Designed miniproteins, single chains, continued (3). Designs and how they scored, part 73

Each design is a single chain, and the fold is of that chain. pLDDT is the mean over its residues in the fold that is shown.

## One batch from the design tools (miniprotein)

Design m10684
Fold by ESMFold2-Fast:
Structure m10684 (fold): chain A 89 residues (1-89)
Amino acid sequence: MREEAERLRREAEEAAKAGDYEKAAELYAEAAVLYAEAGDLEAAMEAARRAGEVLLEGGASPGKAAAKYAGAALAAIGAAISRELGLPP
């Protein structure tokens, strides 16, 4: 699980370097959920923040970047809560 999150984070870094900021943001958001499922909320929140930041680097509006970060962060928090309570996603 954590290794899978780490793989997605590396793929996101590669996508950003290639100039594919939308793909990078999507991959960072997915990594955030997987980090949260692995119990690493600090890494999950960092990945969610990066999802917003790479959209800004790609020229997205601050509002769009903030929405991506918030969405990724909320999804990660939901995954962490589901893990704690034993609920399905």
Scores: mean pLDDT 82

Design m10685
Fold by ESMFold2-Fast:
Structure m10685 (fold): chain A 72 residues (1-72)
Amino acid sequence: MLAEELFELIEAYKNKDIGEEELERAKRLRSLSLGEPEPEDTEESRKEILDWIGTVAKVVANGRAERAAQAA
């Protein structure tokens, strides 16, 4: 499921444990999420994919914080 794959990528990103498999998975998920074709394997595209994972991680963390505030 998309959510499970995103959580795995967020964990790898936080641990700075992003290898080729994680990067390829992130590239695929980003393309599916944005409706864009997979970018060429360049330094710039790798940076964009890493930035995207970081942005998703922040959005997920913010959503969890808001939910915790509502529950409290």
Scores: mean pLDDT 71

Design m10688
Fold by ESMFold2-Fast:
Structure m10688 (fold): chain A 71 residues (1-71)
Amino acid sequence: AAPTISEDTLLKGLAVVAGLLQDHPDDAEVQARAVALLRELARKAGRERTRRAIQEHFPELADTLLAALDE
């Protein structure tokens, strides 16, 4: 399906996911919710578009975010 969310919405969502993963590394519930949000963003924006946004705007967290996206 065609992407259904704006780039601004995708970037704001990715910033929330990144913040949750960084601020709560030992909280399994928060980590699971952050990963669920990341997967929902990828579902709505498309995986390739989401990967590109992560690499361009969140290079410092790319390994963490891309690993979570691919699981």
Scores: mean pLDDT 79

Design m10689
Fold by ESMFold2-Fast:
Structure m10689 (fold): chain A 80 residues (1-80)
Amino acid sequence: MGEDIARIAEVTARTLSTSPDPRAQELAELLEEAARYLREGNFEKAAEYLRRAAELADSLGMPELSQHLRGLAEQAEELG
C-alpha cells in the first residue's frame, strides 16, 4: 500500500513538473518528498507532505487534486 501511494504521488509530480509554473513545480517537489518518505516507511512525514501538497493544490485552484491528496494523506496515516 505505501508503495502504491508513493507511485501515485510520483506520477502526479511528474505531470506537474512539465508545467512552467513555479508553483506547480513546488507542488511536484512536495509530492516527491512524500513519495520518498512513503518508501522509507515514514508514514507520519509522508502524510504531512501530502497535506502540504493538498493545501498548495487548493490555493492553485485544483480542488479535485487537493481532495485526492488529502485522501492519500489519510491512507498514509492508517499505515503508520
Scores: mean pLDDT 83

Design m10690
Fold by ESMFold2-Fast:
Structure m10690 (fold): chain A 64 residues (1-64)
Amino acid sequence: DDEVLRNAEIAVANIKAGVGPTPEQLRDMREAVRRGLASPEIRETYERLERAVAAGREAARELG
């Protein structure tokens, strides 16, 4: 719905500003992508974030 999409847009803006999304904004961003409501910009930002998280998790595992 419009609220989920709006929160996803706010999450993208916060990520671009270096503030980071809240857990609620991140949840709604994920939900918008899952439901096919996300714009290409929101989807690209989410995919980039997912890759960064995966890379960080792998690096943490290698460090011990």
Scores: mean pLDDT 76

Design m10691
Fold by ESMFold2-Fast:
Structure m10691 (fold): chain A 90 residues (1-90)
Amino acid sequence: MRRELAERIRELGEEMAKLMTDPENAERVREIAEETAELVEEGRLTPSEATAALMALLSLVMEEKNEENREKASKLVVEIGRVLDEALEL
């Protein structure tokens, strides 16, 4: 399960990065998703780290100026949060 959840986080992160109009913000999304996926895969994710990752991703959503992309990215952050909740149960 940890490997599958980590892969899901990477997939959702890449989908979210594609919605970022700013290439710098797209790169930050990928970095956060990869770091979080590594923590999940290693069994090292804590509630504090999950919260920090979600807050960072939400901050990037708020910086997105395209309203359609911002709405879609917000939904992806919710999905990432669900995956992180599942990972914390392992």
Scores: mean pLDDT 87

Design m10692
Fold by ESMFold2-Fast:
Structure m10692 (fold): chain A 71 residues (1-71)
Amino acid sequence: MEEVFVPDAPGLRPGISGPGLLEAEELLADRGYPVTGRFGPATLWLVGFQIRHGLPVDGIAGPAALAALRA
């Protein structure tokens, strides 16, 4: 089977999500990122956003990432 994780972000795993993941996908889409309601594309865009904003690069839609996306 194909593995679904980003090599440049150690600790990313399929299924690491909470209610915040869907909110992050909506906020990323609002900012013009092409996202879907599933792991993969949205996680890649989240990682890119974290890199651009100097946040911890873990691909997790945590409070810091959500606060930055809402700003």
Scores: mean pLDDT 57

Design m10693
Fold by ESMFold2-Fast:
Structure m10693 (fold): chain A 100 residues (1-100)
Amino acid sequence: GEAAVKLGEDAVRDGEAGVELGREGVADPKGPGSIPGAIAAALLGVGGVAGGELAIRKAKEAGEGEKGKKGIELGEEGIRLGEEGIELGLEALKKGVEAE
């Protein structure tokens, strides 16, 4: 029900934040805070994946309904954005470490 939707919305927010920070790190790997930002992007991405998986689980436990379907959709989007955030964060970290 409502708990699954909230978890999914939180997962999407964390995933989106991870993607944004990861993209910034990839664009400016020598910038101030590039390495800490890359780590933060990966951690936010992990949060999006974990939160999305939990949202899907809670939506399925609550049974079939419009809120349950919304919780699953938001959870799947949170996982997708979280995975992208992890990939971008790791790429930014690699580029930041390789920057002289």
Scores: mean pLDDT 81

Design m10694
Fold by ESMFold2-Fast:
Parts: structure tokens; sequence; C-alpha cells
Structure m10694 (fold): chain A 61 residues (1-61)
């Protein structure tokens, strides 16, 4: 959970720098939903998605 929060915060920061409003909204929604997610498979999928978003956003800035 703590690692996922850090990844989400990083996506939010990078999305703001890239002016990617769509990714910013998605990241904020994920951050709000994280405390409700208890399924380990969903958490693992979320981590991979966030890592992919970070990589894509870094290429834009």
Amino acid sequence: MEELKKLVDEVIELAEKANDEVTLEIAKQVKEQLPTVKDEKTLEAGKKTLETMIEALREKI
C-alpha cells in the first residue's frame, strides 16, 4: 500500500508537469480508491499500470 501511494503521488506530480489532465484525473481517482482495494491481484495490476504511466509521462517532459 505505501509503495502504491508513492507511485500514485509520482504520477500526479509528473502529470501536472506534462499538463496531462486525463492522466492527472485518473491518478487522483486511483489514490482515492486505494484504501478500498483489498484484492492482491488488483493491487499488483495497479502497480504495473502506475509504473507504465510514470514511464510514459517522463518521456513527455
Scores: mean pLDDT 76

Design m10695
Fold by ESMFold2-Fast:
Structure m10695 (fold): chain A 70 residues (1-70)
Amino acid sequence: DLEELRKELENLEKALELAKKNKDLTIAQVALHEARELLRRAKELGDEELIKRAEEIYKQAEELVKELQS
């Protein structure tokens, strides 16, 4: 449901912040995978705010993975 998705997005944001601080490629890659799944679920549910939030998290995770692999 929407509340569970919101909580999962919050947890993912915390994990991504930790990966960024620690320059942890493994956590960043896991976060990217999770962000992709949560974005898919947000789009399926059709909630515009959660879609935008998931897109932002996905973008940040993708950028972090790219940065750490450079």
Scores: mean pLDDT 85

Design m10696
Fold by ESMFold2-Fast:
Structure m10696 (fold): chain A 73 residues (1-73)
Amino acid sequence: MEEYDELLAKAAEAAKAKDLKAALEALEKAAKLALEQAEKEAKELGISVEELKKAIEEGLEAAKKAAEEAAAA
C-alpha cells in the first residue's frame, strides 16, 4: 500500500504540473499494484476478486478522465 500511495501522490503532482503522460503512467501503475494486492487478498480469504477488479478498473478510468479534464482546463 505504501508504494500505491506514493504512485497516487506522483500522479497528483504530475496532474498539477499538467504532465498528462506522467499522471496517466502513475495512475496505471497504481491500478496494477491495486489489482495484484486485491488478487492476493481475495485468494487468501477465498472471496471473488472479480468485483474488486471491476471497481479498480472503473476507478482507473474515472481517474484518467479527471486527469484529462484537469489538463484541458
Scores: mean pLDDT 74

Design m10697
Fold by ESMFold2-Fast:
Parts: sequence; structure tokens; C-alpha cells
Structure m10697 (fold): chain A 116 residues (1-116)
Amino acid sequence: MEEGLELLKKEDYEEAIKAFEKAIEENPKDAKAYYLLGVVLFQLGKLEEAIEYYEKAIELDPKYAKAYLNLGHVLAVLGKLEEAIEYYKKAIELDPKYETAKEELKKVEEELEKRK
């Protein structure tokens, strides 16, 4: 886990993927490892794969506010703004002081309003 985070920080995404896959193999219930693999896939532009891993993180830890935030962010990038809003609201419900989730929600609501 520590090694995977260091590799992600250095933008060594291929080695980061291998490190997080190994973490999942050693602990298949490690919601954080699935979340971090989703983060790497998002950085690589593999948006659909990133969604899959964020969904697995949420399945393992339904209170993982960061996974809801990042799933919302990927959906917003894909233009699925109404779905993104629901996930941002869930992140805020789980952590009412989550300023990043509140700011992202506001941006997506403003963008959706401009389209209507």
C-alpha cells in the first residue's frame, strides 16, 4: 500500500497499478486499494475502468466518502451530470464537512442549469 502511494505520487502509473493489484490479491476486502486503483485508471483516462473500481470500493466500504466523490467526478467528466450530482450528495451525506464535494456539487449543478 505505502509503495503504491509513493509510485502514484511519482506518476509511475504502471508500477502503481501492479502494487495496488498485489494489495488486492493479499487483501481482497481492501476498499482503499480498489479506490487507489480507480484513481490511477482515472489519471490514465480509463474512465469506465475507474468507475468499476470506485464501485467496488463503495461495495466493500459503503461509508467511503472519497470513493463517492471520485465516482461523481468521473461521471461529470463523461457528461453524466445528474448521476454525478447524486454521488456528490452521497459524499456530503457521509461527510457534511467535505468542502471538496460541496464545491464539485456546486460546479456540476451550475453546468447542468446552463444546459436547460
Scores: mean pLDDT 83

Design m10699
Fold by ESMFold2-Fast:
Structure m10699 (fold): chain A 67 residues (1-67)
Amino acid sequence: MSVEELLKAGKYDEAIKKYEEGARQAEALGNPQAVADVYEGLAIAYEKKGDTEKADEWRRKAQEARA
């Protein structure tokens, strides 16, 4: 199941786990665009879960990765 399918199914914890794995891979590759995309995905997943504090943290990190 893709991370998008997990989010649509309400499986936010599973989606977060997949994004966390993706973040480690993107960071290891040193690709700022991929890092930013994954961090945005984490922000969306946390927002849908109701964790607005972590969602805001990941949005800031995504913006920093793009800069």
Scores: mean pLDDT 81

Design m10700
Fold by ESMFold2-Fast:
Structure m10700 (fold): chain A 70 residues (1-70)
Amino acid sequence: SVKEKIQEIYDKYKPKLSEEDQKKAEEELKKVIEYIDENPDLSEEEKNEIIKLFEDKLKKLVEVTEKKKK
């Protein structure tokens, strides 16, 4: 399911994030899950785009976390 793929992405990137950026990732996770729940008629293409956008957001948070380490 879309929610399972979103959760897998979150779990994959979470250990790479600072505590601050983990909270931002949690907010993005909550927003995307709420959007999916409010829009049960999403097409497969729309679901794939949502997954891609979520992963891209988490990748950017990883970059922010890495910048803060140095």
Scores: mean pLDDT 80

Design m10701
Fold by ESMFold2-Fast:
Structure m10701 (fold): chain A 64 residues (1-64)
Amino acid sequence: MTAVLGATGLSEEEAKKLAEEAAKKHGFDSAIAIVAPTGEEAARKAKELAEKLGGSAGVVGVGE
C-alpha cells in the first residue's frame, strides 16, 4: 500500500523524504507527498488521494 503525507512549510524534497521514512516505519510499499500552503489543505488533499488509491494507502504526518 501507499503512504500519503500532507505537508506545509516544507519543500517537496523534504516532504517526500518524510513520507518515505513514514512508509518504511508503517510497512507501506511506496510513498507520495502532497505539499499545500496550509496544513488544512495539505491534510485534505492527502486524505482524498489516499481514498482515491482504493483504500490501500494511509495518511501519515502533516507538517503544520
Scores: mean pLDDT 70

Design m10702
Fold by ESMFold2-Fast:
Structure m10702 (fold): chain A 82 residues (1-82)
Amino acid sequence: MTEEERKLIDEAIEYAKQKTEESVDKAVENVARAAVLLAGLDPELTEPIAKAIRTHLDEKYPTVEEKAEAVIAMAEALRAQG
């Protein structure tokens, strides 16, 4: 895992810990970008992946706290894989 990937993951966790809709959205963007970089995919896939994550969170989790916990879990899973 590169320093850029590590920074994106760490920033995602810190954003999600703020537990606001805006901070969770920023966390999702960082998770999507880190996932794309780790997989060696085209950066153009970042927005489709971020949208998919947002859709999943909105359908599965009714509260911002639950969405934040899910994003933290995603970020930690990426950290463990790198």
Scores: mean pLDDT 84

Design m10703
Fold by ESMFold2-Fast:
Structure m10703 (fold): chain A 58 residues (1-58)
Amino acid sequence: SLDELIEEFIKRLEAGEEVDFEELAKRLAELSGISEEAARKLLEGIEEAVRIRLEVEK
């Protein structure tokens, strides 16, 4: 599901793991019917929010 995909993405970012945005954007687009570009923008926004949070927590 979309919720599971987003949760997995956030978990990987929090763990400092390398994330393939292209692969995730394709999966997100496939599940929701939005474009890959829209999916990438959404994932990039989530990544920025997570990175800011991790910088404050460090």
Scores: mean pLDDT 79

Design m10704
Fold by ESMFold2-Fast:
Structure m10704 (fold): chain A 95 residues (1-95)
Amino acid sequence: SEAEELTLLGRRYILEEDYEKAIEYYKKAIEIDPNNAEAWMNLGLAYLKMGDYEKAIEYFEKALEIDPNNNAARENLAEAYEKMGDYEKAERIRK
């Protein structure tokens, strides 16, 4: 689908460390399919890579609202809290 192609482009830009373009393509994917938990998770990953932990948390939480069993989103959410120094909250998320 178009949303899948945009998500793949976003992933390519993450690998190239072009996080601004990655965010652009992931946002376009979400506009087409707002229930695509993978696109929300990858948007969170782009912000995590940029060091914007608050935005990363927001987008990982949205991914988990759509797919509560998304273990990757949960682990990345915990990592974002660890990067902010909140080790207690990170441990609770992993449980």
Scores: mean pLDDT 86

Design m10705
Fold by ESMFold2-Fast:
Structure m10705 (fold): chain A 61 residues (1-61)
Amino acid sequence: MEYVKKAEKFAKEGKYEKALEYARKAAKISPQAVIDLAFKLNKEGKTELAREAVKLAIEAM
């Protein structure tokens, strides 16, 4: 999914506001894809960003 890929790219670049913007768009289409992204971000040590992504996914369900 395009929005998830953009969110991951911006997260890796440290552009967290952009990452959350695309994660929010992704959550409205596929909340599960955003949950999967959040687990990947948490494994990479981006714990706070992962928590925000999970919240966006749950709110979109």
Scores: mean pLDDT 82

Design m10706
Fold by ESMFold2-Fast:
Structure m10706 (fold): chain A 64 residues (1-64)
Amino acid sequence: SRLVESLRRQAEEIKSSYKDKKEGLEEVAKMVEGLLESLERRGSPEVEQVRKLLEEIKEELKKL
């Protein structure tokens, strides 16, 4: 999905830009979570891919 790929790129840019990687990643997680909620309300076929991305972000946060 172009949307998921775009989100992954934006997340990597944010992670590399913040000196506090945890704060940057928490901001990304909130953004992706809000998007996931919107996609679920619309019944988007991309819900599953975005959910997986959110899980990956939360796992990275757990390691910080």
Scores: mean pLDDT 78

Design m10707
Fold by ESMFold2-Fast:
Structure m10707 (fold): chain A 78 residues (1-78)
Amino acid sequence: MPSTQQMLDAMTQAILDLAEEKSGPEAKQQVQQTIQQAQQQGLSPGQIVNLAAKTAMDHGVEGKDISEAMQAAVNAAS
């Protein structure tokens, strides 16, 4: 079974992929930038996932789609 860290990393990747699919590569780049800045600031994996999701929503991704993508990523990692 994946660790909590690996599951949160899978959720982060799912948000990145969803942002590109729904809003294009520029949206993915903005989410990646948010993740990198949060990592540099020493934020927890859970805080990073939350900020990535918020950034994706700011770029037109629906919260429902983010929730479904995160669940699918966790299930695939199991």
Scores: mean pLDDT 81

Design m10708
Fold by ESMFold2-Fast:
Order: structure tokens, then C-alpha cells, then sequence
Structure m10708 (fold): chain A 70 residues (1-70)
């Protein structure tokens, strides 16, 4: 579906920005992926959000996203 395609593209964009070290944009795209994605893609986006917040030193936020991904 268009929603699944858009969610996957948002996840891919989030990953691209994460690799560039643009964590602010990575967060934005991972949030879009989580909003539009199915349960599996949402869980992946939540795990990726946790990794970004860990890279930013925001341990409390990272733990919240890890919990949501379970």
C-alpha cells in the first residue's frame, strides 16, 4: 500500500540521516515511519529511535523507545 511504501521510505531516509550523523533529521523520519508503519516497521522505528537517543546521550528517552519496541 501507499502507507507501507511511505513508512518504508521514511525509515530508509531516517537511516540515511543517521549514517550522516544528522540525528535530528533521523529522529523526524523515524517518527514518521513509526506513525505510518505496521506493527513490525513501527517496532523497528522505535528501536532505531532508541539508538539515536543513545548517540545523543539521552539515556532516559532511549529507554522509553526500547520499552515501546517490545
Amino acid sequence: SLEEFSAQLALDLGNAYFKKGDYEKAIRYYEVAAELGDEELRSQAYRNLAEVYRKLGKTEEAEKWEEKAK
Scores: mean pLDDT 86

Design m10709
Fold by ESMFold2-Fast:
Structure m10709 (fold): chain A 55 residues (1-55)
Amino acid sequence: SLEEIKKIAEEFYKKFNELRDKILKSTDPAEIQKLNEEIKKLYEEAQKKVDELRK
């Protein structure tokens, strides 16, 4: 449903903004790489949830 998709999007953006803020404050390349991996995983999980709702 559209409401469930909206909730998935809201949850994604909240977590994405937290990770982005950590990246902006970090000067450690290893930490930045790990945070980017977390963002990629977050995106993949959100996409999977949306795809399951659209079947």
Scores: mean pLDDT 81

Design m10710
Fold by ESMFold2-Fast:
Structure m10710 (fold): chain A 70 residues (1-70)
Amino acid sequence: MSLKEKMLKLIGEILRLIGEIYELELELKKAEAAGDKEKAEELRKEIEKLREELEKKKRELKELEKKLEE
């Protein structure tokens, strides 16, 4: 696998995570509007976990970009 192919795959994974986070944030707004505090708390924890995964993948992408510039 080329470095460019690895970067494109990682970008695809990042975009999927962004989409999933967006959907969960939309569900969180619905849960908050409905007064469902238990569901809202569960959704916040899921969003936090996915945001951590997103930041990890963004760091991996930055490291790959540095290798292309070296």
Scores: mean pLDDT 84

Design m10711
Fold by ESMFold2-Fast:
Structure m10711 (fold): chain A 91 residues (1-91)
Amino acid sequence: MFEEMTTSPPLSPAQAEALRAAAEAVERAAREGAPPEELLALMRELIATMEAAGVSEVSVAMARMILGIGKATGRVAEAARELARLARREL
């Protein structure tokens, strides 16, 4: 079965639900054209949710890199969508 033999246990149902909700919030805000400040705040909350859920340090590092690139390039909505996709891959 998938995830059954992983070194780290899979996300609990509660952690998976929290991560899904955080990813959905970022996706919705990006779709609705939320201001960059709001998107950045939601992206930070999503990264915090990933860390709290026990997502791998590699995935969290990638998430932080996506946030950093979005800030540096001003392409915050694109970075938000990519970050939400990364979080969804952990589900």
Scores: mean pLDDT 80

Design m10712
Fold by ESMFold2-Fast:
Structure m10712 (fold): chain A 79 residues (1-79)
Amino acid sequence: MLEEGKEYLKKKKYEEAIKAFEKTLERDPNNVEAWYNLGVALFSLKKYEQAIEYLEKALELDPNNKVAKAALELVKEAL
């Protein structure tokens, strides 16, 4: 599921990527990478508020995640 979601992101199939990452989180809700990639997919769909929520969840699980922190700052600037 996680690798399938990443493959959909590469193909710019953001809605399919979101579904794959959501399935990953149903099995492992503490998967920081799935929360981060879900936020990235939502940002690509211009769903900025939801992207912020999911990137904040990634940072709650891993406060030192520099990539998630940088992504969150970029999304907040887009609002």
Scores: mean pLDDT 84

Design m10713
Fold by ESMFold2-Fast:
Structure m10713 (fold): chain A 85 residues (1-85)
Amino acid sequence: MTYFEKGKELFKEGKYEEAIDYYMKSALLDPSRKAEAYLNIGKAYYKMGDYETAIKWYQRALKIDPDNEEAKKFLEEAQKKIEEL
């Protein structure tokens, strides 16, 4: 199992902090998955209610893959959460 796959497994189990650790390891060791790992780190922070940190990770994902529609959608949703506070 890759670090990315382990991160996805932990995310499904609600173990968001552990999932983030594995996604970070995946991004470091497999540059081809860096944008996807950053997107999933953002999703984990969003699930934990840390919308400001989620926004930063979605922006990092979009800096690598500017055409990622999923990352754009999650960025907009997280920004809306901050505006509602």
Scores: mean pLDDT 86

Design m10714
Fold by ESMFold2-Fast:
Structure m10714 (fold): chain A 89 residues (1-89)
Amino acid sequence: PSEREIEAEIALAFARMIYSIAKMSPDASEEDFRALAREAEKKVEELERLLGERDPRVAEAYEMLAELYELAGDRERAEEARARAEEAR
């Protein structure tokens, strides 16, 4: 694969890892979920930059980000991420 493809796979893997940690930590605080959502957002934005706006992997990443922001109590950012996921399909 190309350098760009490898970088995209790494970014997606990190986003998936953060999402998995959040889902395995239902007792975490809203602040903890917000920190995880912010770290995931950086990886999702990197992935979108590498693959473009319309890619199923970008859609998957934004869906995970939306759920992380829901857990963080940030409904506005969750709705924005969900809209971006629909656009990426």
Scores: mean pLDDT 85

Design m10715
Fold by ESMFold2-Fast:
Structure m10715 (fold): chain A 61 residues (1-61)
Amino acid sequence: MKITDREVAEALAAMLVGLGKYLESQGKTDLAREVYQEALRLAEEAGLPEDFIEWLRKELE
């Protein structure tokens, strides 16, 4: 098994998206926005798919 920095970033971004959705369900929208912003930063830095990056940007609108 070989884990790359990109694979770690993908896993972390997915976990942050899950956390953000959970926070939104609890009414903690400000915290959810901060978590989505961090996921977007990781996705952009790691070169994740543009469709995923665009989806995150729409979540932050």
Scores: mean pLDDT 78

Design m10716
Fold by ESMFold2-Fast:
Structure m10716 (fold): chain A 94 residues (1-94)
Amino acid sequence: EAEELQRKGTELLKEAIKLLNEGKYEEAAELAERAIEEFEKAAKIEPSAEAYENLARAYGALSKAYAELGEYEKADEYLKKGEEYYAKAQELKA
């Protein structure tokens, strides 16, 4: 179950990053939010460094999308959430 959720999240995140590269920032934000939902479900089932790294990456993509849309306050909020998950991932690896 956790592996399936991680797979779904990863596919959504890859598409979000592709949309970011294409300048489709609203669509990229939507897919990044969906990726976060799948990764959050996975992290609840199996809290792991990988799960938190995936959340960090997805929040990073979401932050970039909102920054490109000129929504800097939202971008900063999501950037900080990504940094928090990255720190959690590092702690679990130690």
Scores: mean pLDDT 88

Design m10717
Fold by ESMFold2-Fast:
Structure m10717 (fold): chain A 72 residues (1-72)
Amino acid sequence: EEEEKLRKAEEKILEMVKEKGSLTIDPQKLAEELGTSPETVIEALKRLEDEGKIKVVESAENPGTFNLTLLK
């Protein structure tokens, strides 16, 4: 289900950013690993940013990838 895949993406992203404190994510590659779409990964990033859990900044050097920083 879409909501299930979205929740899985949020959990994976939060796990990764908690482990490293900050990292760069490619939504297409992460979507392939999770069996979902890049759009679902991007929605998960927006939800986590809206909740104040992470800071998301699109990479200027690698457009389409995002630099993430843990906030909470």
Scores: mean pLDDT 79

Design m10718
Fold by ESMFold2-Fast:
Structure m10718 (fold): chain A 81 residues (1-81)
Amino acid sequence: EEAKKIEEEAERRAEELRALIREHTTPSMAAALEKVIDEIKKEIEELIKEGKLEEAKKLLEFETAILESLIAMQKYINEKE
């Protein structure tokens, strides 16, 4: 089932990113990043409901890139602190 595969990948990626966020960001930034993850997961779920599985997969890749960028920015900010 294609939809289930995408959903499982989204969950796996979210778990990895949440672990990184917890270890490498401030509490306020962690909360903000978790909200972004939730919003992207909801959009992926909507795309799956519409049968746009390729777009859902691309959004997963985009989600990963965005969240990695946000974590990198947080590391930069932490140097100032």
Scores: mean pLDDT 73

Design m10719
Fold by ESMFold2-Fast:
Structure m10719 (fold): chain A 73 residues (1-73)
Amino acid sequence: ELDSKQLAADLYLALGNTLYKRGDFEGAIEAYEKAIELDPKNADAYRNLAEVYEKLGETEKAEQWKKKADELA
């Protein structure tokens, strides 16, 4: 019943969360970007991507991704 793209997006979101928890911020960014590519309306992926950019000190990028997440919620 679920679209295959939606399942893939959920898997990449879960992968990103795992990598972020492990401290692999580069891997987390890549996984979250793939989740967004598969499901552009996934607010959680945008919010989590913003959090990774905050950890990297890229505050301007973090704010841009937060705004996108808030617009989708």
Scores: mean pLDDT 82

Design m10720
Fold by ESMFold2-Fast:
Structure m10720 (fold): chain A 57 residues (1-57)
Amino acid sequence: MREELERQGRQLLQLSADLRDVLERYRTSMTPEAREGLENLAKEAEERGQELLELAE
């Protein structure tokens, strides 16, 4: 169980990093709504990833 929680937590943190990279690279090409949506998704992925890693302790 702990190993699976660690794996999922790290995957979510990687997803958050990837989403932030997309935001930086394509910020000027996005609508304000698209940027806000991606920022919210990145934040949720980071928060859930950290929560899963804490549960894996």
Scores: mean pLDDT 81

